# Designs tried in a protein design run: designed miniproteins, single chains, continued (5). Part 80

Each design is a single chain, and the fold is of that chain. pLDDT is the mean over its residues in the fold that is shown.

## One batch from the design tools (miniprotein)

Design m18947
Fold by ESMFold2-Fast:
Formats: structure tokens, sequence, C-alpha cells
Structure m18947 (fold): chain A 101 residues (1-101)
């Protein structure tokens, strides 16, 4: 799938230390969040949050902001359990971004 191909590219960029390539792939995944099933979107949010730890603080903050915007736009599509998982992932990423400054 397009998402699986993007996640493979994210892993390759992270392993290579290619922060610019990683950010570009994460932006592509962010753009596809509305097209994903709720379960796929939850999984993608976890991956986006995890990969953001390899970015600069400024770039990780961009990903966090865009994830928060996407979550607010898509919130009605999630079950309460899925929403709680996304909110937990966002809270962890927010704490990590603050620690990177």
Amino acid sequence: SPLEALLARALEAAQAGDREGLLEVLREILARLPDLSPAEAVAAVHDLAAYSLFLSAEDAEEVLRRLEEAYEALRDRFSPEQAAEVEAALAHLRAAVEAMR
C-alpha cells in the first residue's frame, strides 16, 4: 500500500540519519491521514510520533502541530479507545519536544 511504502522509506531515512528525507516522508504520511481507516490512522500516529524523535526540535514541533490539527479534524471518526491512544501518543511527543529544547 502507499502507507506501507512510506513507512519503509521513513525507516530507511531514520537508519541513514537522513533527517531531511525523514521529515519529507513524515509530511507525506501526515497528508494521507484523512484517507486512512481509523485503525490505520492510530498506527500511523504512533509511527509519526516515534520517528519525530529523530528530527530537530523545530521539525518535531511541526509534526506534532500537524498531528494535533489532523486529530481535531478527524476526531469524530475514532472510537473512544482509539481517541485515547492518539491523545496519549500526542502527549508523549509533546513532552519529548519540550525536552529537546
Scores: mean pLDDT 87

Design m18948
Fold by ESMFold2-Fast:
Structure m18948 (fold): chain A 61 residues (1-61)
Amino acid sequence: MKTLEELIEEARRRADELLAQGKSPEEVAMEVARWIMERDDVTLEEKGRILAEVARYLRER
């Protein structure tokens, strides 16, 4: 099982890949949210933290 920190890093990598494809930050946030929401091994609290970190990452770019 991946740690919360590993999942945040994977989410950031996915965001970078989607941005490289020319997607907007809003589209990237939506696709990352869909990916994390489909996981059964992560709590709702952890999913919220991962999404907040990705939103911050996209805003600071």
Scores: mean pLDDT 79

Design m18949
Fold by ESMFold2-Fast:
Structure m18949 (fold): chain A 91 residues (1-91)
Amino acid sequence: GEKEELIKKAEELLKKAEEALKEGKYREAMRLAREAAMLALKASEDVLKAIGLLLRMIGLEIDLELGLISEEEAAKEMIELAKEALELAKK
C-alpha cells in the first residue's frame, strides 16, 4: 500500500544519505536524510512520536543555521533521526 511505498522510498533515500556522508558530501547527506525522515513520518501512525521527531529535526536545522553545529555533525544527526523515523513507521 501507500505506507509500504513510503517506507521503501525512505529506506532508499537513507542509503543514499549514508553514502553521501561517507564521501564527505554533508549538505547532500543531510538533504537526503531529511527527505527520508519526512517520508517515514508520513507513513507513521504514531502522531505524537512523529511530532516529537519533527521538532527534533527542526531544532537541528535551527542549530545548523545559527552555526551551533557543523555540517558533518548535522548530517550525522539527521541520518539518526531518519533511522528513528523509519523504525516508528514500521510499527
Scores: mean pLDDT 89

Design m18950
Fold by ESMFold2-Fast:
Structure m18950 (fold): chain A 58 residues (1-58)
Amino acid sequence: SMAEELEVLRAALAILEARYAEDPEGVLALVEELIAAHADDPELKALVEEGLERLRAR
């Protein structure tokens, strides 16, 4: 379901955010891939884009 997909995506983003300090380029590449994978789903895409903005604000 969409709710399960959102929870899984939130968990994945939290792991990527935790790893950003150690591998910023690898994390950004994975975030870009997630945005592309969810391009047809505006809610999931927005969630990933919000995660990216939080990473860039650090």
Scores: mean pLDDT 75

Design m18951
Fold by ESMFold2-Fast:
Structure m18951 (fold): chain A 59 residues (1-59)
Amino acid sequence: NKEKAKEKLREYLKEHPNELPSREELEEIAKETGLSVSTVRNLYREILAEEALKKVEEL
């Protein structure tokens, strides 16, 4: 479920604001949510871009 994957990815980023999940972490989320690693990685990239924009605004 993409919604669950996005939620987990956002949770990870909130807990690790200056660190990114490893490939292994992404694979674990993919297995847990029933998605492919590729799908989770794409969702992660989108969330990352949104978080990066927020960081720039706070500079």
Scores: mean pLDDT 73

Design m18952
Fold by ESMFold2-Fast:
Structure m18952 (fold): chain A 66 residues (1-66)
Amino acid sequence: GSMEEARKLFEEGKEAKERGNYVEALKLYKEALKIAKELGDKELVKEILEGEIEIGIEEIRRAVSS
């Protein structure tokens, strides 16, 4: 994997999130995160983790909201 590949996967994940496809977005984020960690790209790791957290919070809120 390359930094370019990780960035592309992250962008595809954001597009999936915009479509409301959180399952696909999380899958793409996990692939991007693996590559970003292997390359030591701390900034990209942070961005991806923030995206995963946002989706996780939204899923929890939707599941428990009255």
Scores: mean pLDDT 82

Design m18953
Fold by ESMFold2-Fast:
Parts: C-alpha cells; structure tokens; sequence
Structure m18953 (fold): chain A 88 residues (1-88)
C-alpha cells in the first residue's frame, strides 16, 4: 500500500510536469501494486486506492484528448469505489 501510494504520487507529479509517458508508467505501477495487495487481502481502503489510481489514469488520458480511454478508466474507478463501499 505505501509503495503503491508513492507510485501514485510520482505519477501525479509527472502528469503536472506534462510527462504523459512517465505519469502513465507510474499510475500503471500503482495499479499493479494495489491489485497485488487486494489479491493478498481485500479491504475497502485498498479498493479506494485502486479506484483513485484508475481515476488518475482517466484524467491523464482526458488531458491528452483520448476521451475513449478516459471513459474506460473512469468506469473502472467507479466500479472499485462501489466495491469499497460494499466492504465498509
């Protein structure tokens, strides 16, 4: 969880700097780490963290004008926010 949060923060910094490829890479690393943490033990907090990472990817693609990819990631984020609510 801590490592995943660090990757998410790094990704947000790269996104603010306009480095799309590095921001994407860091967000994908955060997603992988959160998915691994969920597979080991599910929690509402982990699903919220995963949802936050997917929302960050959605915003990143939206900033690049890729609305189709942005919608895909926003839908995934919404699904994980719902899962978090069901576990809380």
Amino acid sequence: MEEGKKKLEEGKKYAEEGDFEKAKEKYEEAIRLYEEAIEKEESAEKYRALADAYEALGKLYESQGDLEKALEYYVEAGMYYIKAGLLS
Scores: mean pLDDT 88

Design m18954
Fold by ESMFold2-Fast:
Structure m18954 (fold): chain A 82 residues (1-82)
Amino acid sequence: LEELVKILTTLKEKVREAETEEELEIIASFIAMVLAIAKSSGIAPEEVLEELRKAQEAALAGDKEKAVEYLEKAKKLLEEAL
């Protein structure tokens, strides 16, 4: 769980640093992988999974601001569950 919070923090930073659509697409693929692992392992609440899905969609669409917002919401929900 603590590791997932760290991963989400890193992804959020990567989204902020992304300068190209290709970089956001790569980050979206990492968010998708994290979402799949979190879902299969059962370590994250449903609300966290929903925010991660939204973050992935926003990153894939090139919406950097919304991707950061959704990752921050997922992180906050996960921290509250700790």
Scores: mean pLDDT 81

Design m18955
Fold by ESMFold2-Fast:
Structure m18955 (fold): chain A 84 residues (1-84)
Amino acid sequence: SADIARFLRLGARVIEEGARAAEAGDRETAEILASLAYMMSAIFKLMGDEESAELLREGAEAVEAGDVEKARELAERLRRRAEE
């Protein structure tokens, strides 16, 4: 579905931008983007897509923790799901 693929790509971008903010020491922007990723995770969970929800939740947690490497890995996994 085009809509689900679009939202997965948006989630990947949110986590990627969150990782960039965390890497730059911009904790305010990283926190906002992590919050958005948590909201997207909740939406995917409501839709019954537990796998996408978990990737978004883990991505948000990585952004909050400043774990840039893990956040980028999770964003790539979300992008791969969008291409399936």
Scores: mean pLDDT 89

Design m18956
Fold by ESMFold2-Fast:
Structure m18956 (fold): chain A 72 residues (1-72)
Amino acid sequence: MSNLERLELFNRAAILLSEGASEEDVIEWLKKQGVSENEARSIVSAAKGFIEAGRLETLREMLEAIEAIRAK
């Protein structure tokens, strides 16, 4: 998995958590994306910290930028 793919998964995980998804649901979703359980738990912990810091708007902007780059 590339660093860009990991960053996209981090942003999507943070959005899911902010919308009320449980930590375990997001971990299972990440595992379906090919992330190990340990990496999924790390991503969720980091995403929770980012949400608590009030940076959800920044996460959405980063995701849009990633999608724009990949859209050619």
Scores: mean pLDDT 76

Design m18957
Fold by ESMFold2-Fast:
Structure m18957 (fold): chain A 60 residues (1-60)
Amino acid sequence: MTLDQSDEAVERARRLAEDLLRRGASPEEAKEAARRVLVDAGFSPAMADNVARRIVDELL
């Protein structure tokens, strides 16, 4: 089990996006929330956007 800050941030972003979608938020709102979590964790804006898009795509 590898607990890296990046892995933890990705799981947190995924969980937040999943929760938002379950509460009726749009995919765009879920993506933006996930992206902000990743940026706060030290991801570049480009990397955060790419990862957030993949997270939301996996949940849809």
Scores: mean pLDDT 79

Design m18958
Fold by ESMFold2-Fast:
Structure m18958 (fold): chain A 55 residues (1-55)
Amino acid sequence: KAEELLEKAREYAKEGKIKEMLAYLFLAFAERMRERGEEDLAEAAEKLAQQYFEE
């Protein structure tokens, strides 16, 4: 859920892990866009999130 993803982003921000924070922010955005039926924006945000994740 978007709220859980935002909590993860908040945790990573406190740890100074900016890449992971951004990844979870984009995942939360994608979840919200999918709920609104904006599949193109959701897919773009998910791809951006994946680029910020390490293995």
Scores: mean pLDDT 78

Design m18959
Fold by ESMFold2-Fast:
Structure m18959 (fold): chain A 75 residues (1-75)
Amino acid sequence: MEKVEKAKELFKKGEEALKAGDLEKAKEYYAEAGKLLGEAIKNGSKEEQEEALKAAKEMTERAQKLAPEARKLGA
């Protein structure tokens, strides 16, 4: 699961950047992680797809928290 592992590392770096208040760096790390997860979902085994979907869900929840309009609407 090399792509999923790399995506998880990038996701952690994104969280660290977000905690430091660096939203631009967090966005860059999350975008790269999302790219790797997308490749794993498209070309990975069933197990890789399940891990990638779990990671993608966590990233989506973080992205929704960062989107003020989506938070206001309760989407």
Scores: mean pLDDT 70

Design m18960
Fold by ESMFold2-Fast:
Structure m18960 (fold): chain A 77 residues (1-77)
Amino acid sequence: LREEAEELRERGEELREAGDYVGAAQQYIKAGELYESAGDYEKAAELYRQAARDYEKAGFPEAAEALRKRADELAAR
């Protein structure tokens, strides 16, 4: 479970370096969902914030705002 989340995060970083911000955001969201399911809300929030920045760079500010709100809600737990 944790290993799967780390693999997704690494793929997200590779996609960001290649300029595929939408693909990167999708990988970070999947990794965040795995951490959230494991009860690691702090890690999940960090990954959702990374995905939000990537969506913002890709031109999807509304999707980025929704992810930041979700991250803030998780970090408050």
Scores: mean pLDDT 83

Design m18961
Fold by ESMFold2-Fast:
Structure m18961 (fold): chain A 69 residues (1-69)
Amino acid sequence: MSEEEKELAEKLGELLKKKEGLSDEEALRIAQRVVETAKEVGLPLEELRKLIEEGNLEEIQRRLVERAL
């Protein structure tokens, strides 16, 4: 992972801990997979960053699913 991808995974992991009550290890693992999936489906990392900053997990999920279909 690049430095930017690691930073996004850390921020998303913190958001997942706050909203879903996940452990540090689980949150980081899921966050890393979300960042990887975003790259695979062509979701720009800048857009992912904005959604993380908004705290909008539903919109992140919706955009990833829409692009994977």
Scores: mean pLDDT 80

Design m18962
Fold by ESMFold2-Fast:
Structure m18962 (fold): chain A 109 residues (1-109)
Amino acid sequence: MEEIEAFARGFEEARAGAELSPLVLELVDEAVERIRAGESFGTAFAEAMKRLSEKIKDEKELFYLLGGLLYELLRRARDLLSDHDRSLLTMDPREVAREVKAFYETYIK
Protein backbone atom coordinates (compact mmCIF):
# COMPACT_ATOMS: atom_id res chain seq x y z
CA MET A 1 0.00 0.00 0.00
CA GLU A 2 1.51 3.34 -1.07
CA GLU A 3 0.61 5.12 2.21
CA ILE A 4 2.59 2.52 4.23
CA GLU A 5 5.73 3.10 2.13
CA ALA A 6 5.26 6.90 2.31
CA PHE A 7 5.03 6.77 6.13
CA ALA A 8 8.10 4.50 6.42
CA ARG A 9 10.07 6.84 4.11
CA GLY A 10 9.08 9.92 6.15
CA PHE A 11 10.06 8.18 9.39
CA GLU A 12 13.38 6.86 7.99
CA GLU A 13 14.33 10.23 6.43
CA ALA A 14 13.55 12.09 9.70
CA ARG A 15 15.72 9.54 11.58
CA ALA A 16 18.53 10.29 9.07
CA GLY A 17 18.26 14.02 9.87
CA ALA A 18 16.11 15.27 6.98
CA GLU A 19 14.57 18.73 7.46
CA LEU A 20 10.92 18.63 8.60
CA SER A 21 8.24 20.98 7.25
CA PRO A 22 7.28 23.99 9.46
CA LEU A 23 3.74 22.59 9.84
CA VAL A 24 5.09 19.25 11.16
CA LEU A 25 7.43 21.07 13.60
CA GLU A 26 4.50 23.22 14.87
CA LEU A 27 2.38 20.11 15.50
CA VAL A 28 5.30 18.35 17.24
CA ASP A 29 5.84 21.41 19.49
CA GLU A 30 2.13 21.34 20.46
CA ALA A 31 2.12 17.55 21.05
CA VAL A 32 5.27 17.75 23.25
CA GLU A 33 3.62 20.47 25.40
CA ARG A 34 0.43 18.35 25.71
CA ILE A 35 2.52 15.36 26.91
CA ARG A 36 4.41 17.61 29.38
CA ALA A 37 0.99 18.72 30.71
CA GLY A 38 0.16 15.05 31.48
CA GLU A 39 -1.64 13.92 28.30
CA SER A 40 -0.89 10.41 27.00
CA PHE A 41 1.39 9.98 23.97
CA GLY A 42 -1.43 8.27 22.04
CA THR A 43 -3.90 11.14 22.62
CA ALA A 44 -1.33 13.84 21.76
CA PHE A 45 -0.31 12.00 18.55
CA ALA A 46 -3.97 11.42 17.56
CA GLU A 47 -4.69 15.18 17.86
CA ALA A 48 -1.60 16.02 15.75
CA MET A 49 -2.73 13.45 13.14
CA LYS A 50 -6.25 14.95 13.04
CA ARG A 51 -4.93 18.53 12.64
CA LEU A 52 -2.48 17.49 9.90
CA SER A 53 -5.28 15.60 8.04
CA GLU A 54 -7.39 18.81 8.02
CA LYS A 55 -4.63 20.62 6.05
CA ILE A 56 -3.10 17.80 3.94
CA LYS A 57 -5.75 16.19 1.70
CA ASP A 58 -3.47 13.89 -0.34
CA GLU A 59 -3.21 10.66 1.70
CA LYS A 60 0.29 9.73 0.43
CA GLU A 61 1.64 13.18 1.39
CA LEU A 62 -0.25 12.98 4.71
CA PHE A 63 1.35 9.62 5.59
CA TYR A 64 4.84 10.80 4.52
CA LEU A 65 4.47 13.81 6.88
CA LEU A 66 3.00 11.61 9.66
CA GLY A 67 6.09 9.36 9.50
CA GLY A 68 8.40 12.34 10.05
CA LEU A 69 6.06 13.77 12.72
CA LEU A 70 6.00 10.50 14.68
CA TYR A 71 9.79 10.14 14.63
CA GLU A 72 10.40 13.75 15.75
CA LEU A 73 7.71 13.52 18.47
CA LEU A 74 9.23 10.28 19.84
CA ARG A 75 12.74 11.82 19.73
CA ARG A 76 11.77 15.09 21.48
CA ALA A 77 9.44 13.53 24.07
CA ARG A 78 11.67 10.47 24.70
CA ASP A 79 12.26 11.17 28.43
CA LEU A 80 8.50 11.75 28.98
CA LEU A 81 7.36 8.48 27.34
CA SER A 82 6.59 5.01 28.74
CA ASP A 83 9.00 2.18 27.81
CA HIS A 84 6.30 0.84 25.46
CA ASP A 85 5.96 4.17 23.55
CA ARG A 86 9.77 4.59 23.41
CA SER A 87 10.00 1.13 21.74
CA LEU A 88 8.35 2.66 18.62
CA LEU A 89 11.76 4.27 17.86
CA THR A 90 13.25 0.77 17.32
CA MET A 91 10.31 -0.92 15.53
CA ASP A 92 10.09 -1.53 11.77
CA PRO A 93 8.59 1.72 10.37
CA ARG A 94 6.30 -0.28 8.04
CA GLU A 95 4.82 -2.15 11.02
CA VAL A 96 4.27 1.21 12.81
CA ALA A 97 2.74 2.59 9.57
CA ARG A 98 0.16 -0.24 9.44
CA GLU A 99 -1.00 0.54 13.01
CA VAL A 100 -1.13 4.32 12.31
CA LYS A 101 -3.14 3.72 9.10
CA ALA A 102 -5.64 1.46 10.91
CA PHE A 103 -6.09 4.13 13.62
CA TYR A 104 -6.49 6.91 11.00
CA GLU A 105 -9.13 4.96 9.03
CA THR A 106 -11.10 4.09 12.20
CA TYR A 107 -11.00 7.38 14.17
CA ILE A 108 -9.80 10.26 11.95
CA LYS A 109 -11.07 9.58 8.40
Scores: mean pLDDT 85

Design m18963
Fold by ESMFold2-Fast:
Order: C-alpha cells, then sequence, then structure tokens
Structure m18963 (fold): chain A 80 residues (1-80)
C-alpha cells in the first residue's frame, strides 16, 4: 500500500540519521521528534505517516529517552 511504502521510507531516513551516531548514545524523545519533523519537512513525508511515526517513537521511548542501538534494532526488525 502507498502508506506502507511511505512508512518504510520514513523509517529508512530515520535509521540513516541514527547510523551516524554512537550505538550507546541516548536520545531524548523531544530531540528524536524534532529530528523526525525536520526529516519529514525535508523529504515531504505525508502528515498521516509522520503522525504514525511519532506514535511509534513515543511507544519506544516510553521513559522519555532511548539508546541509538535499541532504536535502530526496533526500527530494522523485519515487518511482515
Amino acid sequence: SPFTEQLRRAIDLLVEWLSTLAPDEKISLEDLLAELERLAKEHNIPEETLAVMKKILENLAKDGEITVGDLIDFLTTPLP
């Protein structure tokens, strides 16, 4: 579906940025959402896809922060 393709594209863009950082580095949810919004603006990610990505990140960074390595592992886990 077009939505699944846009979601994969958004994930790939975020993972590309995260891969420039150290795996043990902690990122706050606030900084993570700010970078996601920057990437969405730069790459014309649809608002509905951005909203879903924000919910995924909020769920993964439930304590307000997450390590780069843990986030990459979650985002790159094969989806059916």
Scores: mean pLDDT 83

Design m18964
Fold by ESMFold2-Fast:
Structure m18964 (fold): chain A 95 residues (1-95)
Amino acid sequence: MEEILREAEAVLLTMAAQAYVDNGEYDKAIELAEKALELRPDDPLAHVILAQAYVKKGEPEKAIEHARRALELAPDDPFVRQQAEEIIKEAEKKK
């Protein structure tokens, strides 16, 4: 089904974006995570990755926006909660 293929592509883009964050390539991470959101706009992991990249780039307001969105989308996911809360805390210190 087309939707399943789209979801698989979005997951791959999200994983690639995380690898770019881990390598310090934040602009590339943002590009790929935004493409993932074009395919799956309610992907909490893509929002976490965008938040990580934005806080590292010194854009704390955008980081907080995406981190809060991830919490709204997956409030019961312990990974999303931990990552989003850490990002918000770091971003608030950089404001």
Scores: mean pLDDT 83

Design m18965
Fold by ESMFold2-Fast:
Structure m18965 (fold): chain A 82 residues (1-82)
Amino acid sequence: ALDELRRRVVEILGDEVPDMPIEEYGRQAEVGAAEGRRLLAEMKKKPLTLDEIVERIVELAKRYGKPAALGFLGTLARGLAE
């Protein structure tokens, strides 16, 4: 499940780390991490499909940048720790 989620995110966003200052990367990644924590709380009440999770990640990348999508994914990975 988690490996499939990572694969789909990499297919859509690419595997390259954004060329940006580490402080800016950290700010965008924290936005994604906060949204990931909210999604984990939502999932405790109702399961989401893989497609729904991928769509949330893609929308975060479009809105806040690729580091936000990566921060979201990392937070989900830790919370789902299978």
Scores: mean pLDDT 75

Design m18966
Fold by ESMFold2-Fast:
Structure m18966 (fold): chain A 60 residues (1-60)
Amino acid sequence: DVEKRIKLLEKQKEELEERMKKAIEEASKTNPQLAKDWEVTAKQAKELMEEEIEKLKKEL
């Protein structure tokens, strides 16, 4: 069921965003460069998840 897969990915994306936001905030206190690197990585991961969701929608 493609629809269930899409909902699962949307939930995982939301959970990842919450976790990365907290990790980035903590990292920014001791290593601002690491925090910036994690922000870039998180953005890329979100974009890949969005692409996967869009790809699944095309299979409908």
Scores: mean pLDDT 81

Design m18967
Fold by ESMFold2-Fast:
Structure m18967 (fold): chain A 80 residues (1-80)
Amino acid sequence: SAEEAKMSDEEKIAKLEEELKKNPSAEKYFALGVYYEKLGKLEEAIEYYEKARDLALKDENLVLAKESEERIKKLKEQLE
């Protein structure tokens, strides 16, 4: 909706977390990872990218699984 397009990253996070309580999805976990990364919350971003990778692998979405894994590796290197 038009209102969703104007939401802050924090509001988008809250909406995604609410939706994930009902139905988990790899794409929504990946989106949460992206938003937490933008906020500089790298440990939370890694957790959500790991959930995205695991669900993407289950769904045979190899592109999203690979992208999630590359994000995890990059962020783990930044935390060192």
Scores: mean pLDDT 83

Design m18968
Fold by ESMFold2-Fast:
Structure m18968 (fold): chain A 65 residues (1-65)
Amino acid sequence: MTEEELERFRQEFERERQRLLEEMDRVLRESGDERIDELSRLATEYLELQRRYEEKLRQMERESR
């Protein structure tokens, strides 16, 4: 696997991560009910995204050897 392919994957994943962070920021700015529940849901999605990214990253790094 090329470093370019790894970088593209990282960029795409970073875009998804930034989207979730933007949603969290929106929730934090709102004065509505149940903000904590919404933040917990988004945090769970963020952690799941992070786990998938780390797994794929490790696979791609092994192929670069």
Scores: mean pLDDT 74

Design m18969
Fold by ESMFold2-Fast:
Structure m18969 (fold): chain A 74 residues (1-74)
Amino acid sequence: MKLSEKEFEVEVLIAFGEIYLAIGNYYESQGKVDEAKEAYEKAIEYFRKALEIDPSNVEARKLLEEAEQKLKEL
């Protein structure tokens, strides 16, 4: 089964968001709060773009909530 172009675009946006979430977690572990904030904000941007294409995507919504919570905890 091959994803449609829209489904593939959503998956790519989620993947970029997860990469930035991981970068944010790395900087947070190093005590680099400003760099962690920037990375979490980038993750939020990608997850929001995924939800603009597919508002029903549960994975993107859950990851967005996680990234927003991480940003608030800094």
Scores: mean pLDDT 85

Design m18970
Fold by ESMFold2-Fast:
Structure m18970 (fold): chain A 74 residues (1-74)
Amino acid sequence: SRSLSLGIAAALIGIGAEFLAELGGDAERARADAERARELAEEALRNAESEGARELAELGLRKAERALEAAEKA
């Protein structure tokens, strides 16, 4: 479904952004990727039709927020 696809994209982008921020990479890029992941996760949450889709979207949101915190600290 669209919600599952958005949730997967959000989780992957969020994980990548968090990893980039934690490695001391480009904080501006990490922040931009994290913001994008957050947007996708929020859209996935709005369109979640199942518990699994909601959990995946929530994972994406958590990863995006961790990445934002890491980027802001850098």
Scores: mean pLDDT 76

Design m18971
Fold by ESMFold2-Fast:
Structure m18971 (fold): chain A 87 residues (1-87)
Amino acid sequence: STLQEKLAKLAELARKAAIELELAGMPLTHVMQFYAMSKDLEAEAKKATPSHTAEEYAQMIITMAKDLNAPPEILAKVTAEANKIAA
């Protein structure tokens, strides 16, 4: 797949992570960080020359999930899906 297609899939992953964090009762600030990441990735996916590789954006999503102390099951799922999309 193209870099743009991978970034669009990472944007959808970030949006789904936001929904899962909200359903898990996590603070609104944590949920909003993932929605913001999804929006930023959607914008990058529309660029002819995105600022980072799919692997770099995948690691940014994983790092954000770790830094926000996402529940272990959500962190594991986000990590697996992000790495799969970037591959």
Scores: mean pLDDT 88

Design m18972
Fold by ESMFold2-Fast:
Structure m18972 (fold): chain A 84 residues (1-84)
Amino acid sequence: SHMEEKKRQEAKELLRKIKGTTDVDEQIKLAEQMLEIFKELKDSEGAKLTTQMIEALRKIKAGDLSALGEFQEKLKQLEELLEG
């Protein structure tokens, strides 16, 4: 669908913005916008990965830097999902 292609491109742009910022609050807001797009697309895998990324970002915001690895892994998995 043309609409699905547009929504996937919006998700890709949001992911690039998340990668381009070091502000955790901004990353969370962008990730929440991306989650809404995956819900609109009915992409259950994209929604799950984005939810897990938001959880990792919230841990980082709370000072739990052990979540940095999970955040990076979810970024990579979302990038692979959106390129496939």
Scores: mean pLDDT 89

Design m18973
Fold by ESMFold2-Fast:
Structure m18973 (fold): chain A 95 residues (1-95)
Amino acid sequence: MNVEEYKKILDKVIEGFEKAENELDREIYFALFSMVVALIINDLKKQGKEELAEKVRELSDKAFEEINKASTKQEAADILKKYGDEIVKLVEEAE
């Protein structure tokens, strides 16, 4: 698994979310974040790391729950960054 490439993609997606000037663009970047996380989960499953894949999914679910409660775009971006960083750290520690 190329953790460095996933981190770079997540960082760019989160930056795009923060810079988005309208709701549609933010929804697109949020969907891209979800897609990248799904790719990470799939790669972990292909490697037989089912327990780690489940932990990444649980972090993604928590991120969505917290974003739904966020009152500002900046709070939502901070949540994406927090959980993105935690996901990357888990995957790096498993290599």
Scores: mean pLDDT 82

Design m18974
Fold by ESMFold2-Fast:
Structure m18974 (fold): chain A 98 residues (1-98)
Amino acid sequence: SDEVDQLLDNAIKILQTLAERLRAAGYDELAERVEKFAKELQKHRDNKDYEKAIKILEEVIEFLREHRPHLPPELQAFVDRAIENLEKAIEKIKEILK
């Protein structure tokens, strides 16, 4: 689905942007983990494995929630925005796949 592919492309871009901000702030290990999630999401998007793509989105949301408390307030705000946008992407993808 072109619409699902676009939603996943946007989610991948959100994760890449978050990883870049984490790296700029010195959280290199967290940035690398987020980049790995983005790469796995890209793989499932390219293979049209949308159920697996949703699972990766759910896993990265849980990962971000777990690590959020140890970040400075500015990065917590970026993480909150990323989580909100990824949750909205999951909802829209699930609606399209009904």
Scores: mean pLDDT 90

Design m18975
Fold by ESMFold2-Fast:
Structure m18975 (fold): chain A 70 residues (1-70)
Amino acid sequence: MRERLEAEALRAMADIYLALADKAVSQGKVDEAIELYEKAIRLYEEAVRLGDPSAEDGLKIAREKLEKLK
């Protein structure tokens, strides 16, 4: 099941970018954090589209954190 593996991989990558974005925020690197959250959002959206419902929680969190920085 290639689609399932791809969805899981995309969600895992999105989780990494979300963590990197949180780290960038803690370092005062707001512009870098915005780019990283946007990348995480994109990957979570693709994971949800491919059928990983657990990515929806990450997508919501990433969107909320990004809006807080704008």
Scores: mean pLDDT 83

Design m18976
Fold by ESMFold2-Fast:
Structure m18976 (fold): chain A 70 residues (1-70)
Amino acid sequence: MDPIAPEDAETVAKAAKKYYELYKAGKASDENIIAAGYVAEQVPEAVKKAGLSDEEIEELIARARALIAA
């Protein structure tokens, strides 16, 4: 997959945080979780800066990987 451009990292990290919030609310689609997990794997520092903890990032990545591996 194409790497996330540095200029987009902050924007996509904020979107990933929003998708994680939707996931915790039970409102996220599988596609949203997969996209957010990809961002969390590629730019974890930007996602932390956006407001996710290390534990939340690990949960998001694990859920995304489980959906991809289905």
Scores: mean pLDDT 80

Design m18977
Fold by ESMFold2-Fast:
Structure m18977 (fold): chain A 60 residues (1-60)
Amino acid sequence: SEIETLQKIAEAARLLVETDLPVEEIAKRVGFDSAEEFEKLFKKYVGLSPEEYRERLRAR
């Protein structure tokens, strides 16, 4: 469901900020079978790729 997808994306966003885990591992941990599908859905709902999101929150 869309709600389940949004919950996974929210948890992934937290892990991107709070950990140095690779995007592929984060995708797996939040329950995606494919990092590619995760990246597509994350960008759709967040407006940034997971890598761009991490970079923006850690920019100095």
Scores: mean pLDDT 83

Design m18978
Fold by ESMFold2-Fast:
Structure m18978 (fold): chain A 86 residues (1-86)
Amino acid sequence: KEKEYEELLEKTKEELKKLGVSEDFIDLTETILKKLYVKEKYSIEELKEISERILKEIEENGEPETPEEFMDMLNEIVEEVKKEKG
């Protein structure tokens, strides 16, 4: 379980770095994924879905200009996955 989470986190960070995302926004993504896994008890499947949607959004629309806009994007993706997966 923990190994799958660590592998997902590392892969997500690598893919964000390849897309040219700033280190600050990669750190915000790590912080949110860690919170969802540890505090909110999200499954690895739910975290994979969240990660894939974050990567797709950035690939299609680019990195948001402010940390606040980036956090809004992350929260919107999390709420969508939560709504679909229960």
Scores: mean pLDDT 81

Design m18979
Fold by ESMFold2-Fast:
Structure m18979 (fold): chain A 95 residues (1-95)
Amino acid sequence: SSREEALRETIFDVRIIALLSELDVADRAAEKNPALAEEILAALEEDVKILAETASKEQLERLVEALERYLAETDLSPRVRARLEEVIELLRKAI
């Protein structure tokens, strides 16, 4: 593995953390500001579609694992849970 390859993997891991943080913000907004939650979820879905087309199989598997873990460990609002399940299914089809 090259130093450049290791840096790309680190950048992808940071992107996963950013997506999980966006999900947390959307969930916190879901009841009191559903319009903001929808804007965040829509932006996240577009980012995920780009990742499904551009990321490696190994990167997509790592992303799916992180999202499935977040879904299992977090008490999410029904709206955010449903959208996350759709995102996970989209990513699984890309693998």
Scores: mean pLDDT 86

Design m18980
Fold by ESMFold2-Fast:
Structure m18980 (fold): chain A 56 residues (1-56)
Amino acid sequence: MSEEERKKMRKGLDEAVKNNDLPALLAGLAEAERAGDEEMVRYAKEKIEELKKKQE
């Protein structure tokens, strides 16, 4: 991913956590995995766990 794409994805994932939108986080993880961007995969997984902890 380009740095601009990473910034856009980080913003989307941060908004998804604020909105309790797990499907959006899962979609972001799938896109990061398909792109082979290990840093963004890790970031998306951290945001998913953050949301799960907030809901539990």
Scores: mean pLDDT 81

Design m18981
Fold by ESMFold2-Fast:
Structure m18981 (fold): chain A 115 residues (1-115)
Amino acid sequence: MTALEIVERLLPQVPAAVDAGLISEKDGVEVAASIPAFIRGGTTLILGAGRAGLEAVRAAKELGAGEIIVIDRNPEALEEAKKLGATRTIQGDGEVVAPELLKEERIDSVIAVVG
C-alpha cells in the first residue's frame, strides 16, 4: 500500500486544521524538513518507520514538534523511531490506526511515507 492510498482513505476524516504531507524514500530528510505540515509545539503523526519515515521523525524533532507519534507494523523500526525522537509509537496498520487517532486525539499534521 502506498502513502498516497493511505492519505486518500484519511481525507474524509482529516480535520481542516490537519496538514497532510507526503515524503518520498528517495527525497528523505530534505523533503521532510521542507514540509509545512510539521507544526512547532504540535502533534505530528508519521505513518511508516522505514528509512524516509525515520528521517521524518528526525526532521519533526529538529523543527520543534511537541509530540511525534509513529505507526508501523515492525517493532524494531518503532524502537529506532524512539531513539530518533518519537514520543509515542504504535504497532499496527497505519490505514487502520491513523483514522482512529484522528477521531480521538488532536493531530496537527500527518506525514505519510511513499516508496
Scores: mean pLDDT 66

Design m18982
Fold by ESMFold2-Fast:
Structure m18982 (fold): chain A 97 residues (1-97)
Amino acid sequence: MGAAAARAAAEAARALAELARAGVATTEQAIGLAIGTMGDAWAAARLGTASEELAREAAEHAGKAAVLAAGGGPAEEAAREGEEAARAAEEAAREAA
């Protein structure tokens, strides 16, 4: 069900935010979690359970979080972007429920 994909996206985005805030995210982990968030968010949209707007929002914020975390940007800003990605994915999951 598309609700499961949206929840998976939210979980990946939250993990990205948590690792970024702790300052322990590796480049590989940050990119992997962002790709996971993007893929799961778009899967939910393609299954008709979430809006394309929420999927795009989740993907955009996850990408920003990964770039900040991998690039040595401020941990708080990277975590904030990850939290915004999680919020969009959680709204997508609520639309699917």
Scores: mean pLDDT 78

